# Designed miniproteins, single chains, continued (4), part 26

Each design is a single chain, and the fold is of that chain. pLDDT is the mean over its residues in the fold that is shown.

## One batch from the design tools (miniprotein)

Design m12869
Fold by ESMFold2-Fast:
Order: sequence, then structure tokens, then C-alpha cells
Structure m12869 (fold): chain A 94 residues (1-94)
Amino acid sequence: SPVEEVLEKLREVVREVLRMVEEGASLEEINAFVSERTKELVERYPEYAELIEEFGAGVVLYVQEYYDGRLSREEMERRIEELLRQTERRLREL
């Protein structure tokens, strides 16, 4: 299913972003990674473009808030996981 393929790729993005944060990657590196992956998914599944782009922007925003000291690591991870669950629900309703 196209929905299941998109969902698996979004889960892969979350896993890799959390790994990059753990390894001390910069916000610029994380933004570049997320932008590249979301662009690939949008080109393959243009019908889901808005949801994919909103997801990517949200992930980068929560990492930025963590790096700026506005969120703890646990709160950042929780918000990214909540964003993923919300995006999964919205994709399944299409």
C-alpha cells in the first residue's frame, strides 16, 4: 500500500533523526536530512505532499526547540512521536 510505504519511511526518518541527535549532529545536518527524505517521498507520492511536508517541518521544529533549550530531550522525543502518530492517523483517513 502507498500509505504503508509512506508510513514506514516516516518511521525511518524519526529513527534516524533521533540517532543523529544522540550523535551530536547539527540542526543544519538534521534539516538537510529531513528535507532530502521528505522531497523524495513527495516526488513519489504527490497526493500526500502536504502531510509529508508538515511532518518534516514539525520534526525539525522540535529538534530546534530542544537545541535552543526550550524542550528537554524526552519532551522533544515525545512530541516527535505524537506528531508521527497524528500523521499516521491523517494518512490512514485519506
Scores: mean pLDDT 90

Design m12870
Fold by ESMFold2-Fast:
Structure m12870 (fold): chain A 98 residues (1-98)
Amino acid sequence: SLVEEVADRIEELLQKYIKETKNPKAKEFFKLLLESVRSIRKNLLSDPSLTDEQKLILFAFFVRSLLDQAIEKFKDDPELRKLVEKLREDVMKIINEA
């Protein structure tokens, strides 16, 4: 399904950020974000009441919300904030291509 393809691409992107990031705080944050994304994916895909389109909309909403909350949380850490903002841009490109 389209939601599974988008989720796969976002998980692959997060794994790349985890592998390439040298900042330990950023690495731990990206690991926690990956766990959250996987949890959201599992919960949405297992819900038989939702259409594939609804699953994609909700998945995109929850992932955006997590990233927006992270940018606000890390507002006093310029390096981490820039890394999260870059990740958000890369994630939004994947979502917008769907």
Scores: mean pLDDT 88

Design m12871
Fold by ESMFold2-Fast:
Parts: C-alpha cells; sequence; structure tokens
Structure m12871 (fold): chain A 77 residues (1-77)
C-alpha cells in the first residue's frame, strides 16, 4: 500500500506532464476546501500546487493562480 503511493509520487515527479496534471488537481481541491472553510488544508494544497507547477515548468498563469490561492487561504485563517 505505502509502496504504491511512493511509486505514484515518483512517477509524477519523473514526468513533467504528470506534475502539470497534479498541479491542476491540487488547485481545484484547494478551491473546494476554500468553499468548505478549511483554510488550513486549502493553503497546504495550494502550496503543493505551486511547487508542482514550478517543477513542471508550467506557465506563469498556473503558478500565479496557485500562489494567489495560497495567499487567500492564509489570509482567511
Amino acid sequence: EMEKLRAIIDAALSRPEKLREVARELIEAAKDLMKQGDYELAELLADYAVRAAQQAGESQELIREAQELRKRAREAK
């Protein structure tokens, strides 16, 4: 079970296209958490989204969106 999770993370880190997918999914999850009032988890997921987007070499738009979500979640706490 733990080995499967590590393999998925390693695969995502080894492929820029997977990091992009993960970054987008984390952004959407952070938005949903913001709607639920879970600002602590929203900030954490947005921070991971920033890191994934930067690692993937994504456009500044995606990186900026994740950074803005992280800031909003932090300010809402």
Scores: mean pLDDT 73

Design m12872
Fold by ESMFold2-Fast:
Order: sequence, then structure tokens, then C-alpha cells
Structure m12872 (fold): chain A 87 residues (1-87)
Amino acid sequence: SPERIEFYKAVREFNKRLLEKEKELLADYNAGKISRVEYLQRLKEEVKKIGEELLKTLSPEAAKRFKKYVDNILKLIDREIERAKAA
């Protein structure tokens, strides 16, 4: 369906933009400039930012699926933040 194609294009664009930000953040983490917790918190903010930018460009049906996709990623990051804080 057109809505499925729109959703998959949004996921590809999201993953492309997030990968670029992850590479920047990972470089800072590996250089000892930021902690693991700070890395994950900054990654969460990038996920929110990219997600919101893409969400506003989508039709209602594609937006519903894409919001669920982004919300699931945010839940995974929140879990990793809590694990990193407990270590």
C-alpha cells in the first residue's frame, strides 16, 4: 500500500540520520569526552528530534505506524540508560 511504502521510506531516512548522529556520539564516547549515560541520553534526544521532524511530514496512517516505531526505540534506550546508571 502507499502508506506502507511511506512508512518504510520514513524508517530508512530515520535510520540514516540516526546512524550519522550515533557515529558522532560514539566517537566522543570512545575519546572519553562523555560517559555511557551521557551518550545514551544524547542518543535519546537525537531519536526524539529526528522522529518529530519526520513524523510531521507523514500522512496520518504512516505517522501512526512511525510514531509506534520511534516510541519502541525510546523505550529500549530508556532501559539501557537505567542499566548504565545501575552499573
Scores: mean pLDDT 90

Design m12873
Fold by ESMFold2-Fast:
Structure m12873 (fold): chain A 55 residues (1-55)
Amino acid sequence: VTILGKTYTVAKGTPLGDIVKTLLDVTPKVIGGNADKPGTYKALVDGGTITITVN
């Protein structure tokens, strides 16, 4: 998967929940946070869609 130009490698057949867990571990390093609440984020998995919200 690719987020903000950064590619993350996951094994084929990995459940989406495990992918989200992996992305959550590294995502703060990629996003860099926003000016109001740097480094805070949440992720939602629904029907093959991964949504990441930055606070």
Scores: mean pLDDT 50

Design m12874
Fold by ESMFold2-Fast:
Structure m12874 (fold): chain A 61 residues (1-61)
Amino acid sequence: AKEELERLKERLREAMKRLDEAYEQGDKQGTLRAIGEVLRAIGERAQLGLENGIPLSEALE
């Protein structure tokens, strides 16, 4: 559903914020973990888009 895609977009935003914070502090392990969270959120959005017939480009915007 479209609301689920919006929730995943918010989770990506939160993961990106954590990435910025870890990177700014020089936390190598925190940065790598946050990168993994960002990639997972992107993957979940792509999967939801595929299940709901949303083109990949639109699902990832």
Scores: mean pLDDT 79

Design m12875
Fold by ESMFold2-Fast:
Structure m12875 (fold): chain A 83 residues (1-83)
Amino acid sequence: MEEIKKKIEKIAEDVKKLLLKHGFPQEMADEFANGLKEALEILVEKGKEKITFAIDKSFPQELIDELKKIFEKYGIEFKVIDS
């Protein structure tokens, strides 16, 4: 549990830094990272549910590619959705 929490915090941190690097406002980056962290914590608490993250295809392709690398690194399923 504690090791998984550290991984979730690291994922949220990496995603926040990535969003800031791509020019997103601090508030938006914080909100996105916090929402991701909460979703991942809930999925982990359920114990047996696969962690899947979905992102809208309207995001910049470079950002999508970098997010995919982050999630794959931590064993999280990544899905691009049409808004």
Scores: mean pLDDT 72

Design m12876
Fold by ESMFold2-Fast:
Structure m12876 (fold): chain A 55 residues (1-55)
Amino acid sequence: MTTVIEPKEFTKITLTKDATVTVYNPELKATATLEFKAGDEIILFPGYKATITEK
């Protein structure tokens, strides 16, 4: 399952399943992809679009 989030403020998300998170950095115009485990906490910065794909 894939969820797309575009945060307006600092947003904290706790993962319930292992997931791949792809974050777009608008200042660098670059994408970073990171793998997380269930129970991990992610902090999203305002304006940084994130795509969360559960495994």
Scores: mean pLDDT 80

Design m12877
Fold by ESMFold2-Fast:
Structure m12877 (fold): chain A 61 residues (1-61)
Amino acid sequence: MMSTEQLVTFVRAFFEHERDYTPVEELVAAVRAWAEREKLSAEARAALDRTLQELTAEVAA
């Protein structure tokens, strides 16, 4: 099971590798679908949502 820190690191690495090949909206949708399947804690879900917002802003800039 991933800690919240490992989860954030994994999501950031996933975006870094995939952002040149896949639209950011599809990456966000894929990560959210994965999180729903994994039944993350409320704390982990909140950290994930913050990380997705940061990554979306970084790509949009």
Scores: mean pLDDT 75

Design m12878
Fold by ESMFold2-Fast:
Structure m12878 (fold): chain A 75 residues (1-75)
Amino acid sequence: MSPSEQRIEEAVAKVRELIAQIKDEEKRKEFEERLRELYERGMEAARAQDSRAVMEVLGEIGELGKEAEEAVKEE
């Protein structure tokens, strides 16, 4: 696994743990779908060695993680 692929895997795993804490099933499903799309896009970018696309996806994964954390906090 490349360093970029590993970075995507680690970021996704961390956000997945946050999403799992969301009690609202509908919201959790929406976050899971968004994370899945970002994971697929991030892994494609990492495999293509597109550093710009990898950084962009990592940023979006980070923002999704913040949104998930706030969703858990509001419950």
Scores: mean pLDDT 85

Design m12879
Fold by ESMFold2-Fast:
Structure m12879 (fold): chain A 65 residues (1-65)
Amino acid sequence: MSFSELAEKFHSLPKDKQEEVAGILEKYKRGTHTESNFKRFAELMDVPEEEAEEAIEKLIKYLFS
C-alpha cells in the first residue's frame, strides 16, 4: 500500500479509531509497542499483519515528515 493510500485510509476512519491508530504510532516511535499493537494496526488499517510494521513506518513518515 502506498503512502497516499495509507493516509487516505487513516483519515477515512472514525475519530476514535484514528486516535487508536495514532496511539499505536506513538508507541512504535517510543519503542514501547507490542505484537498486539501490530495486529490491531493491521485490523484497523485493513493491511496484512506481516505488512503492519512497514505500514506503520510509512504512515509515521507521511504524517510527521
Scores: mean pLDDT 81

Design m12880
Fold by ESMFold2-Fast:
Structure m12880 (fold): chain A 67 residues (1-67)
Amino acid sequence: SAERALALLVEIVKKFGVPKSLEELEALLPAAHVEALRAMDPAALRAYLEGHLPSEDADRIVALLHG
């Protein structure tokens, strides 16, 4: 579920900061969750993250998954 993947991503970022690479993110999240996040529309992903994280962190995550 994309919602479950988003919730876990937010918790990871709050605890550890924004992952530096996709490889680092893949070490912290199940592959199915990373795939679900990458399959999301970038604008929808950003809108969700801006509700939960600072804009700078949301920008970095969108760039990591879709840049």
Scores: mean pLDDT 84

Design m12881
Fold by ESMFold2-Fast:
Structure m12881 (fold): chain A 63 residues (1-63)
Amino acid sequence: MFEEIEKKIENEERLSDRSKQALLSAVKNIKDGYDEAVKRKDEDSIKKYKIAAEQIKKTLEKV
């Protein structure tokens, strides 16, 4: 999931390098939060981070 989003950001020629860096940073923060939530078995946080990742993916599909 996150790896696919990261590759899509890097390969999106419509995005500036600055926008790519910002989105990659956002994806990393979401992934880090997701991994921590999984370790803590925090189902609410897991769901929250999954939704955030899917929103980034949808945004990339519209670019």
Scores: mean pLDDT 79

Design m12882
Fold by ESMFold2-Fast:
Parts: structure tokens; sequence; C-alpha cells
Structure m12882 (fold): chain A 79 residues (1-79)
């Protein structure tokens, strides 16, 4: 179901954005969003390496900030 795939992608975006921001910095917000969507899509499609990385970052955001929102992901990535 395309809607279920889209939901899984959107659920992965905050952690994917944090990963991209940590690698690429803050100078290219549009490029970072495009890269984050690419990672979130790979996560949703079952890429094992991407899943492991996103799950680890998601767990760290939750541990340090108490939530997995886009705002928490940005705060985490700025550290």
Amino acid sequence: NALELASRIFDAIPAALAVVMQEEGLDDPIGNLARAFGLAAAYAEGDEEVRKRIDEVKAQIEKELGSTTIEAAIEYAKK
C-alpha cells in the first residue's frame, strides 16, 4: 500500500534529517531535506544499513530530548 509506505517514510524523516545535518552541516537546508527524503525512503524500503543507522539516531534523539519530532531531531543535530 502506497499510503503505508508514505507513512513509514514520514516517520523516518526526523532521524534521517538529523543524520544528513550531522554529515552535511546547516548551509544547504533544501539539499538536506532532499537527502533526508532519500534516506527515509531507503529506510522504509528495508535497506538494512540505513535502518540500523536511522534506528540508532532515533533512539539517541529520544534518549537525549524525550521525543522524535522534527524539532527534536534538529536540536540533536545541532550539537
Scores: mean pLDDT 81

Design m12883
Fold by ESMFold2-Fast:
Structure m12883 (fold): chain A 70 residues (1-70)
Amino acid sequence: KEEELLNKIKEILEKYTDPLDIAEEMSRAMIALAEEHPEDKELVQKGAEIMEKIMRGELKTPEEVEKFFK
């Protein structure tokens, strides 16, 4: 569950370098996560926080995202 979200984020960061492309793919992943796990609000909120931090430049690498899940 958290590993699924982490892996999707890492894949997006590896494939895309443009912040707008990253934001678009992150929003799609978050919508899919919310549809698959509507009862897991904490997981969805954590994903949204990570997306916001990536867009603001606070989380720049897959390693930093992985540390946020600890």
Scores: mean pLDDT 73

Design m12884
Fold by ESMFold2-Fast:
Structure m12884 (fold): chain A 90 residues (1-90)
Amino acid sequence: MAEEILEALERRTRELREELERLESTLSEEELKKAEEIAEELEPLVEEQVEGVREKFRESPLAEEITEAARELGRAEARVMALKKVLAEK
């Protein structure tokens, strides 16, 4: 179960990174900078979500790996959200 969760988090992060590459190719350097600033503002929310994951899987032998995978996923989700917000304001 814990291994399946880790695999699911890693797979979702990979899918989001592919979406990020496509979205970033449609934006200017100025729009990318604006998206980065929005993503940085979302980092406290990502860390709050990561703490929830850490507490849930605290007793798992994969707790640290799951926590780090969740952080990577959260950061990717925040960046996708930021890029989509910039695109919606066009």
Scores: mean pLDDT 82

Design m12885
Fold by ESMFold2-Fast:
Formats: sequence, structure tokens, C-alpha cells
Structure m12885 (fold): chain A 72 residues (1-72)
Amino acid sequence: SLSEAEKIEIEDQELEELRAAGFPQEVLDALEANRTDLAARLRIVAQYVIEHGDEQDRADARAALAKLDALE
């Protein structure tokens, strides 16, 4: 299991990678607000990709959401 500090560090690394990939600040702010909720963060990223990505990216994002929903 990961400690609270370790989870926060991993989430900081994810935010840095998303920022480098060109995600807008509004999406990054929403992810920061949900730092400890990985399911909410995945849904935020997937929703952005569904709205702005190409067909393949949208298909991958929808598959990721379906997988997340199946685990809950």
C-alpha cells in the first residue's frame, strides 16, 4: 500500500506530465482539486479527451472509463 505522501507525489508527477502534454490549466486545476481521488481524476482526463481528442484517443478514453466503472 502507498502512504498519503507517496500518493500525493505520484499525483504531482501525473500533473507535470499532463501539463507537458498540453492539457489546459482548467483541467489541471480540476485534477489538483481531486488529488486523492484517482477515479475522479481519470474521469476528468477521459472527459477532456472525449471532447477534444481524435477518434482513437476518444475510443481509448471511453474504454478506460468503462474499465473503471466495471471495477466499481
Scores: mean pLDDT 70

Design m12886
Fold by ESMFold2-Fast:
Structure m12886 (fold): chain A 95 residues (1-95)
Amino acid sequence: EEEKKKKAIELLEESLRLLEKALTEPISAEEAAKLIKQAFEKAIEGAELAKLYDIAEKLRELQQQISRGSRADGLKLLQEFVELVKKAIKEVKEN
């Protein structure tokens, strides 16, 4: 179980790194969208591995909203993503 927690933290931290690259690197919109998709996939996998099913479900909901949301809403949804991932990392480390 400790090894699963370590792997979950690695996946959650990788998701934040992928999102940071999507937002800060001088890349195309298509490449940024691919990194954002990968960030969500890693975050959901990490949350599920840590058995944080409520957080995993909220991450899936945010992913769906981003795919259908306006550009103005996208930044707020990405901020919510970062908050959920940070909360997940904290919960894994504290348990």
Scores: mean pLDDT 82

Design m12887
Fold by ESMFold2-Fast:
Structure m12887 (fold): chain A 88 residues (1-88)
Amino acid sequence: MAEEEAKKLRAEAEELAAEAREIALRAETEDLAPEERRALLRRAAELSGRAHALYAEAEGLLKGDKELAEEGRRKAEAILAEALAALA
């Protein structure tokens, strides 16, 4: 059932997005060495990217639109790439 699968994907995406926000907040608020801060921001970017991909997949399933799901996944990959490049 597409609705059930979409709910599971959204739940997983929300957990990853929440974890990413917590890690990013720690990187900004804790007195960390620059290298440790970059490592946390990289992990936050990776989790955020994965969350976006899962949201897009869930939306595609609900709408029966594979192209919409694939477009969302590409946008998530682009966001991740930009975030990782900014940290390099």
Scores: mean pLDDT 77

Design m12888
Fold by ESMFold2-Fast:
Structure m12888 (fold): chain A 76 residues (1-76)
Amino acid sequence: MPSAVEQMRAIIAEARARIDALIAAGDRQGALQTMLETMARLKAILDQDRTPEVRAVVDEALRWFQQRAAELVAQE
């Protein structure tokens, strides 16, 4: 059975691939929307499993999404 950490890592990997594809296509708004939707999904998993391991994975993913979003927004 997939663990919460395994499920979360799969969601993050899929989201990163989708975000990179959207950025390559010039769809900045789609990339930002995908980040927001992914963060909501990660929060839902965190609300079910609040172990330090799950929290660490969420924190790392949120920092990556925050930095990526800031880069996209900084392009005016």
Scores: mean pLDDT 78

Design m12889
Fold by ESMFold2-Fast:
Structure m12889 (fold): chain A 56 residues (1-56)
Amino acid sequence: SPIMQRFIDGMKTGYNQGADPNTIFKHYNKIIKKNYPDKYKIFSDKIKKQINKMNK
């Protein structure tokens, strides 16, 4: 999904700029819940996987 790829790219940019992974997760989770409630579970799972990669 182009939307999901934009979120992943934004998360990587934030992490590279020194943002805390938990803060990144909370920020994008809030955006997805508000703007894509029907896709929230799928998008939240993909965000969680991306955060787990950052912590490894």
Scores: mean pLDDT 78

Design m12890
Fold by ESMFold2-Fast:
Structure m12890 (fold): chain A 88 residues (1-88)
Amino acid sequence: MSQLNQQALQLQKRIDALYQEIKKLTEEGKISPMEATKLMMRLQAVKTDLDLMLTSPKLSDEERQAILANAEAVIEAVEQEIEEAKKK
């Protein structure tokens, strides 16, 4: 539905911003290339789930909310790891 789709689009924008920040921190030497790859893989998995939610009419509202909740949790965990990396 439109409201859940808007939430998914906002989460995708947050993922895109995190990709840019991970690249910058890797260039600054605050994150290793291996750690950057690991973070990007976690974000890619979530992005795939959000895309599935946006393109699949078969998913229930409960399933869509579960995808959004998982995506938010993963994004927040990556944001926390990025914040810790900035302290190095």
Scores: mean pLDDT 84

Design m12891
Fold by ESMFold2-Fast:
Structure m12891 (fold): chain A 87 residues (1-87)
Amino acid sequence: SVERIGDLLAEMERLLATFTPADRPRLAALAEEIRRLAEELGLEEVARLAEELLRLIQDPSTSLAQLREALLRLEIALALELMKRAL
């Protein structure tokens, strides 16, 4: 459900607030679940951005700032999709 994607995004935000490199496997698992759920729901842009975030997480050279930026883009895409469906 879309609500489940929101819960997963909130979990990612919490992990990034106290980020350590040891959190990358958990972040990758969360991003992969978001991608899968978005694909199942036909949220193509959300799925694409979740895949981009997953790739950034899997690259150990990616900075915390880049991860936060990618997560923000994903959150905005989900918010826009929800607003579109509420009209």
Scores: mean pLDDT 86

Design m12892
Fold by ESMFold2-Fast:
Structure m12892 (fold): chain A 113 residues (1-113)
Amino acid sequence: AAAANARPEVVVSTGADGKPLSEEAKKLIEQLRRLAEERGARVVVYSDGSEKDTIAALKGALEALRLAPPGAQIVVAVYKDANGNPVIRVGGSGGVTPEAMEAARKAAEEALK
């Protein structure tokens, strides 16, 4: 058998050590994992550990992944800057389009309202 190639991966990192995720966050992570497996994609989500920022980052990542080609790599981060303002960072490789990144940003911005 051939060695296992890079597997679909979803990594979620928050600033809250050991704090349980909300049911909404768990459902979004499950949707992300299923879609990442379908697309053979790698997804990394970062947040400052607040539920609102975590949900926004997950929704952004899910929207980018829906528009991404197979094998894509997606990074979405939502956190607060030194002034307490929300910051959204979206990155992608493996054929992720500017339209997919913009859709991710808009989804995260809507979730932060």
Scores: mean pLDDT 77

Design m12893
Fold by ESMFold2-Fast:
Parts: sequence; C-alpha cells; structure tokens
Structure m12893 (fold): chain A 81 residues (1-81)
Amino acid sequence: SSMEEKLKAAVEAIFNSVKPQLSEEDAKKLEEKAKELEEEAIKTLRENPNYSDEEKEQIILKALGELSGFAQKLLKEQAAR
C-alpha cells in the first residue's frame, strides 16, 4: 500500500473509534479536522516525492498525533458539559 493509503486507513480508524463517544456536532467537527489534516499531509507527501520512507512516516505520525489530540480535546470538553 502507498503512504497515502496508510494515512487514509489510520485517519478512518481514529475517527471511527472516537465517533460513537461524541455528540453529532462534535463528531462533525472531528470529521472536518480529519479531512483537513489528511489533505494537508497528502499535499506534503505529493510535494516531497524524494523523501525517505522514514520522513514520509513522520509526516503521517504528525497528522495522526494532531488528530488524536483534537479528538481528546473534544472528549474532555464534552465530559465537562
């Protein structure tokens, strides 16, 4: 599988794992953030085709870390309501 396929699968997995724990409004916010981070990471991968596999994996890990952080923020804010 390409690095883009790995990124998409990982983003989908994070979204699907968190979605049932969120309100409809917060799930939509997570979906929009997931799309934004996925598109940004794909753009970076496409603009840097000469990067090593390790450098490409770091781009993916940063996107996934930011998405996970955003999901945790939404869960904490929901629990405080």
Scores: mean pLDDT 87

Design m12894
Fold by ESMFold2-Fast:
Structure m12894 (fold): chain A 67 residues (1-67)
Amino acid sequence: MLKIKYENVSEKGKEQAEKIAEIVERVYPPSKDIEIEVKEEDGKLTIEIRVGDFVGYVFMDVDEEVE
């Protein structure tokens, strides 16, 4: 199951985070619990991805396109 938490995130930031979430969900099996926490500061996103014992971070500008 995929869970996403947003902290002070703009609509653009949410759209970018959702694209990242779709990529993560395709990489990991559906049986894995995925927790994503998104923070936005000064137009920059910090995306924390937790899958089981794995913790990863993605840093990106909110105006970047994930395609």
Scores: mean pLDDT 75

Design m12895
Fold by ESMFold2-Fast:
Structure m12895 (fold): chain A 78 residues (1-78)
Amino acid sequence: SAEEAVLTLLELYNTFAKRKKSLTEEALKILAEALERYQDKLPLSVIGNLFRETMDKTPGDVIGVEEAEEFVKRLEEA
């Protein structure tokens, strides 16, 4: 599912960046809906890189609605 894909991206990010970022339930839903919407418009590598950039630029360890919406904005501008 798209939610499982988001959680996999987050686990991969946390493993390689040595971080412990977590998602709120609302953020997970926004990110999953964004992945489903943009999977037909952008290469998966671009989506993955924009996810990584969003995580890197977010100073907090909890990813909420505001941070998820910033990722959506990055996808729209790509």
Scores: mean pLDDT 84

Design m12896
Fold by ESMFold2-Fast:
Structure m12896 (fold): chain A 65 residues (1-65)
Amino acid sequence: FEELSAELRKAVEEGDLDRVRQLLLELGVSPGLTEAVVNAVKQLLDRGEIEQAVATVLRVAEAAR
């Protein structure tokens, strides 16, 4: 999970939403929830809220474990 957390953080910080989507789906997050998370991350990144975007993705990834 530590390596996965680092990859998710990097993808969010780089704005690589396709990579975020890939990693969440690989964790078994549903397609619907994955798209909701990706959309939330995009909105947070558009506002410059990078740490909130990272926190959102990591919370969903942790819950999927």
Scores: mean pLDDT 82

Design m12897
Fold by ESMFold2-Fast:
Structure m12897 (fold): chain A 94 residues (1-94)
Amino acid sequence: SEAEMEKRAIEKIVELAREGIETGKYVEAAMRIQAIGHSLLTNKRLPSEEELEEMIKKQEKEINEKLNPEEKEELEKKAKEALEALVKAAEAKK
């Protein structure tokens, strides 16, 4: 069921957001959430752990090649805000 898959994806996204906040790995958590969202929209399925790892590695390389240290700090702050907003939105829904 598409609805059941969407529910599982939302639960996993919220779990990753909470873990990112707890561990302080905001950008890594945000990248994983983005990869899951992209796979759902493009492939109509959750990514495998191998696919997720490959997507994260590619995004990390692009960040390291394109962003300076100041831009990386801004990205971490933005990721933290996004994760906190996502968790709050999930807590507001029954």
Scores: mean pLDDT 80

Design m12898
Fold by ESMFold2-Fast:
Structure m12898 (fold): chain A 66 residues (1-66)
Amino acid sequence: SMEEVDRLIEDFRARLREAPPEDWSALVGSFVAELNRRVSDPEVRGIAMGRLGQVVDDRIAELDAS
């Protein structure tokens, strides 16, 4: 469901803020694994993956602005 996606995205965003860039690949892998376990709808998974990319892009922009 989209509520499950919202929860996964919120958790990922919080973890990404506290993690160094070298750990991001592992965090992305954990997100994708949880998404595949919890969400069977390929369209909802596509939306979640787009949102994941945006969270990473936002964090890169935040660090670049610092």
Scores: mean pLDDT 86

Design m12899
Fold by ESMFold2-Fast:
Structure m12899 (fold): chain A 62 residues (1-62)
Amino acid sequence: ASAEQEEKARRGAESTRAALLAVGASEEYADRAAQEVRDAILAGDGKRAMEIATRALAEVGL
């Protein structure tokens, strides 16, 4: 992936992880969801990344 895609993936993963931890998710759950978001962004699938983050937050109690 390009450096720009890698930076977007890193930021998306960090934001997803932080948001999940803030709403009481376990570190294991937050890490898994963040990794899935990172992989989706690196694959160029921003829609999938948003869907993963939204579903994970809803499941934890947002």
Scores: mean pLDDT 81

Design m12900
Fold by ESMFold2-Fast:
Structure m12900 (fold): chain A 85 residues (1-85)
Amino acid sequence: MEATKDREAALRQTLKNSPARMKDPAYKKARDKELEEIIKKLTENHDWSEAAIRGNANQILLLKEAYPFSKHKEYVEEQIKKLLG
């Protein structure tokens, strides 16, 4: 529960500190490209449904976006690695 609260705080901080980034077309394009690359890796490594691949890809992308604000940087890296397979 505590680790989940810390992750939620890092994600919230990312969203709070990035409203201009979220409205930036260059940021959105880079984000969409990163999402497609994650989807491709998940598709190559796992035989999951399209919905499961997209769901996990979005979770990985959110973790990557929260990475610079995480107090547990290595923990976030391990979670990303585990999800990617």
Scores: mean pLDDT 66

Design m12901
Fold by ESMFold2-Fast:
Structure m12901 (fold): chain A 71 residues (1-71)
Amino acid sequence: LKVGDVLHITHPALSVDVDAVVEAVEGDKLYLKLLSTTLGHSDEDPKKLLITTVEELRAAGFEVEVVGRTV
């Protein structure tokens, strides 16, 4: 995974279905910007990022798929 990748994150048991952009990568950590949260709260200094790992998400039962790029 690289900066600019768009991830589709789903969880069948929790009814989670969201898209996120990889804003930064630090080792195994992904700094994810949720696309749904950018509607109505667009700031030049986005401080509200989801910080997680693909391994942590998959271990919790989430499916993570690269669906595109924004760069």
Scores: mean pLDDT 67

Design m12902
Fold by ESMFold2-Fast:
Structure m12902 (fold): chain A 64 residues (1-64)
Amino acid sequence: EVEEARKKAEDFYARLRAGEPLTPEEAQEFLDYFEKAGGLPDFEVRLENGERVLVAAPDAGLTA
């Protein structure tokens, strides 16, 4: 389960770096993984069309 969650988190990271926000369902899965990993990701929660999505924070240190 941890390995599967890690792969999902890596996919979400790649999508966020590409400028793709996460949907509420994807954001919940992503947050659940990082909560179990002992830390929260450096991301912003934004509202798009009334839905909460996660995007990479500009100053979060997610630089290439």
Scores: mean pLDDT 60

Design m12903
Fold by ESMFold2-Fast:
Formats: structure tokens, sequence, C-alpha cells
Structure m12903 (fold): chain A 82 residues (1-82)
């Protein structure tokens, strides 16, 4: 299931980056939602990971979390997603 873990980790990174981009543009609500989705997929990737995919999965989760924090700083109502 390393293939699935890697796929989820890459999706988590993509969602987290999209969330950070939305937050940087002033859309904290979209940024928070995308960041949360990225964090959730990153956590699922961690659960499915071997030692080979674990760093990528952790990176995905942290990218989503970071986007959520950034979004909450832009719009405090986005804290629901942080």
Amino acid sequence: SDELARKLALQAIDLGNAGSKAAAAGDGITGGRLGRQGAELGVEAVKLSSKETLPLAVGGALTGIGAGIQAALVDPSAREYA
C-alpha cells in the first residue's frame, strides 16, 4: 500500500499548496478548507506509510496544517478548519 500512501501524500501536498495560495490571495475560508483536506489526506498517508513513504506523508500533513494556520491568520473564521 506504499503506492496508495504516496498518492495520498502527493494529493495532500497539492491541496495544502492550493490552500496556501488561496490564503495568500486573501481567501482564508477557501485556504482553510483546502488546508484541512490536505492535512486529513496527509494523516491517512501517514497511517498507510512504510519508512520509505513516511517523510513524504508527514510533509503532506504539515503542508495542509501550515495552510490552515496561514488561512486562520488571514480570516479568523477559518479557525474551524485549523
Scores: mean pLDDT 85

Design m12904
Fold by ESMFold2-Fast:
Structure m12904 (fold): chain A 61 residues (1-61)
Amino acid sequence: SLTPEEKEYFARVSEIVLALLEGRLSVEEAVAQLLALAKEHGATVDRDVLRATLEGLRASA
């Protein structure tokens, strides 16, 4: 089960990823927003891995 904080984090990640897949955000904008969100929640995210993942998702959508 997810905590309320984890649910909020997941919901915001999902909104950013959906916006990227729908063409409302560029990959660069999505990377910047996800890195800022991760920092707010104390998560460590590798920028290059994140960028490659988002580029792959965008290409497959």
Scores: mean pLDDT 82

Design m12905
Fold by ESMFold2-Fast:
Structure m12905 (fold): chain A 108 residues (1-108)
Amino acid sequence: MGNKEELREAGEELKKLGDEYEKQGNLRHAASYYLSSGIAYKDAGDYESAAESYERAIKLYESLGLETDPSYISSLDNLSETLAKLGDDEKAEEVAKKRNEALKKRYG
């Protein structure tokens, strides 16, 4: 059980770094840290905190017009999986749709 606590602490630290970069107006770096925070929380089994971090990353990528960025697509993919694990199948499907649109825009 201790290994999941370390991952949860890593998620919290990465989220704080994201908050710091966001306050500085470095939104691209902030989004990257929120994505990394979400991954750490997901690996810890903290799906609620993971979803929050992924949603923050997605909003920042969208505000920057980076809707074809691989990290934006990764954030959508991870959020969809995380929402499904939380039992929010309707929102998971909506996010998966948005990911598929981003993939078509990048590679179609």
Scores: mean pLDDT 88

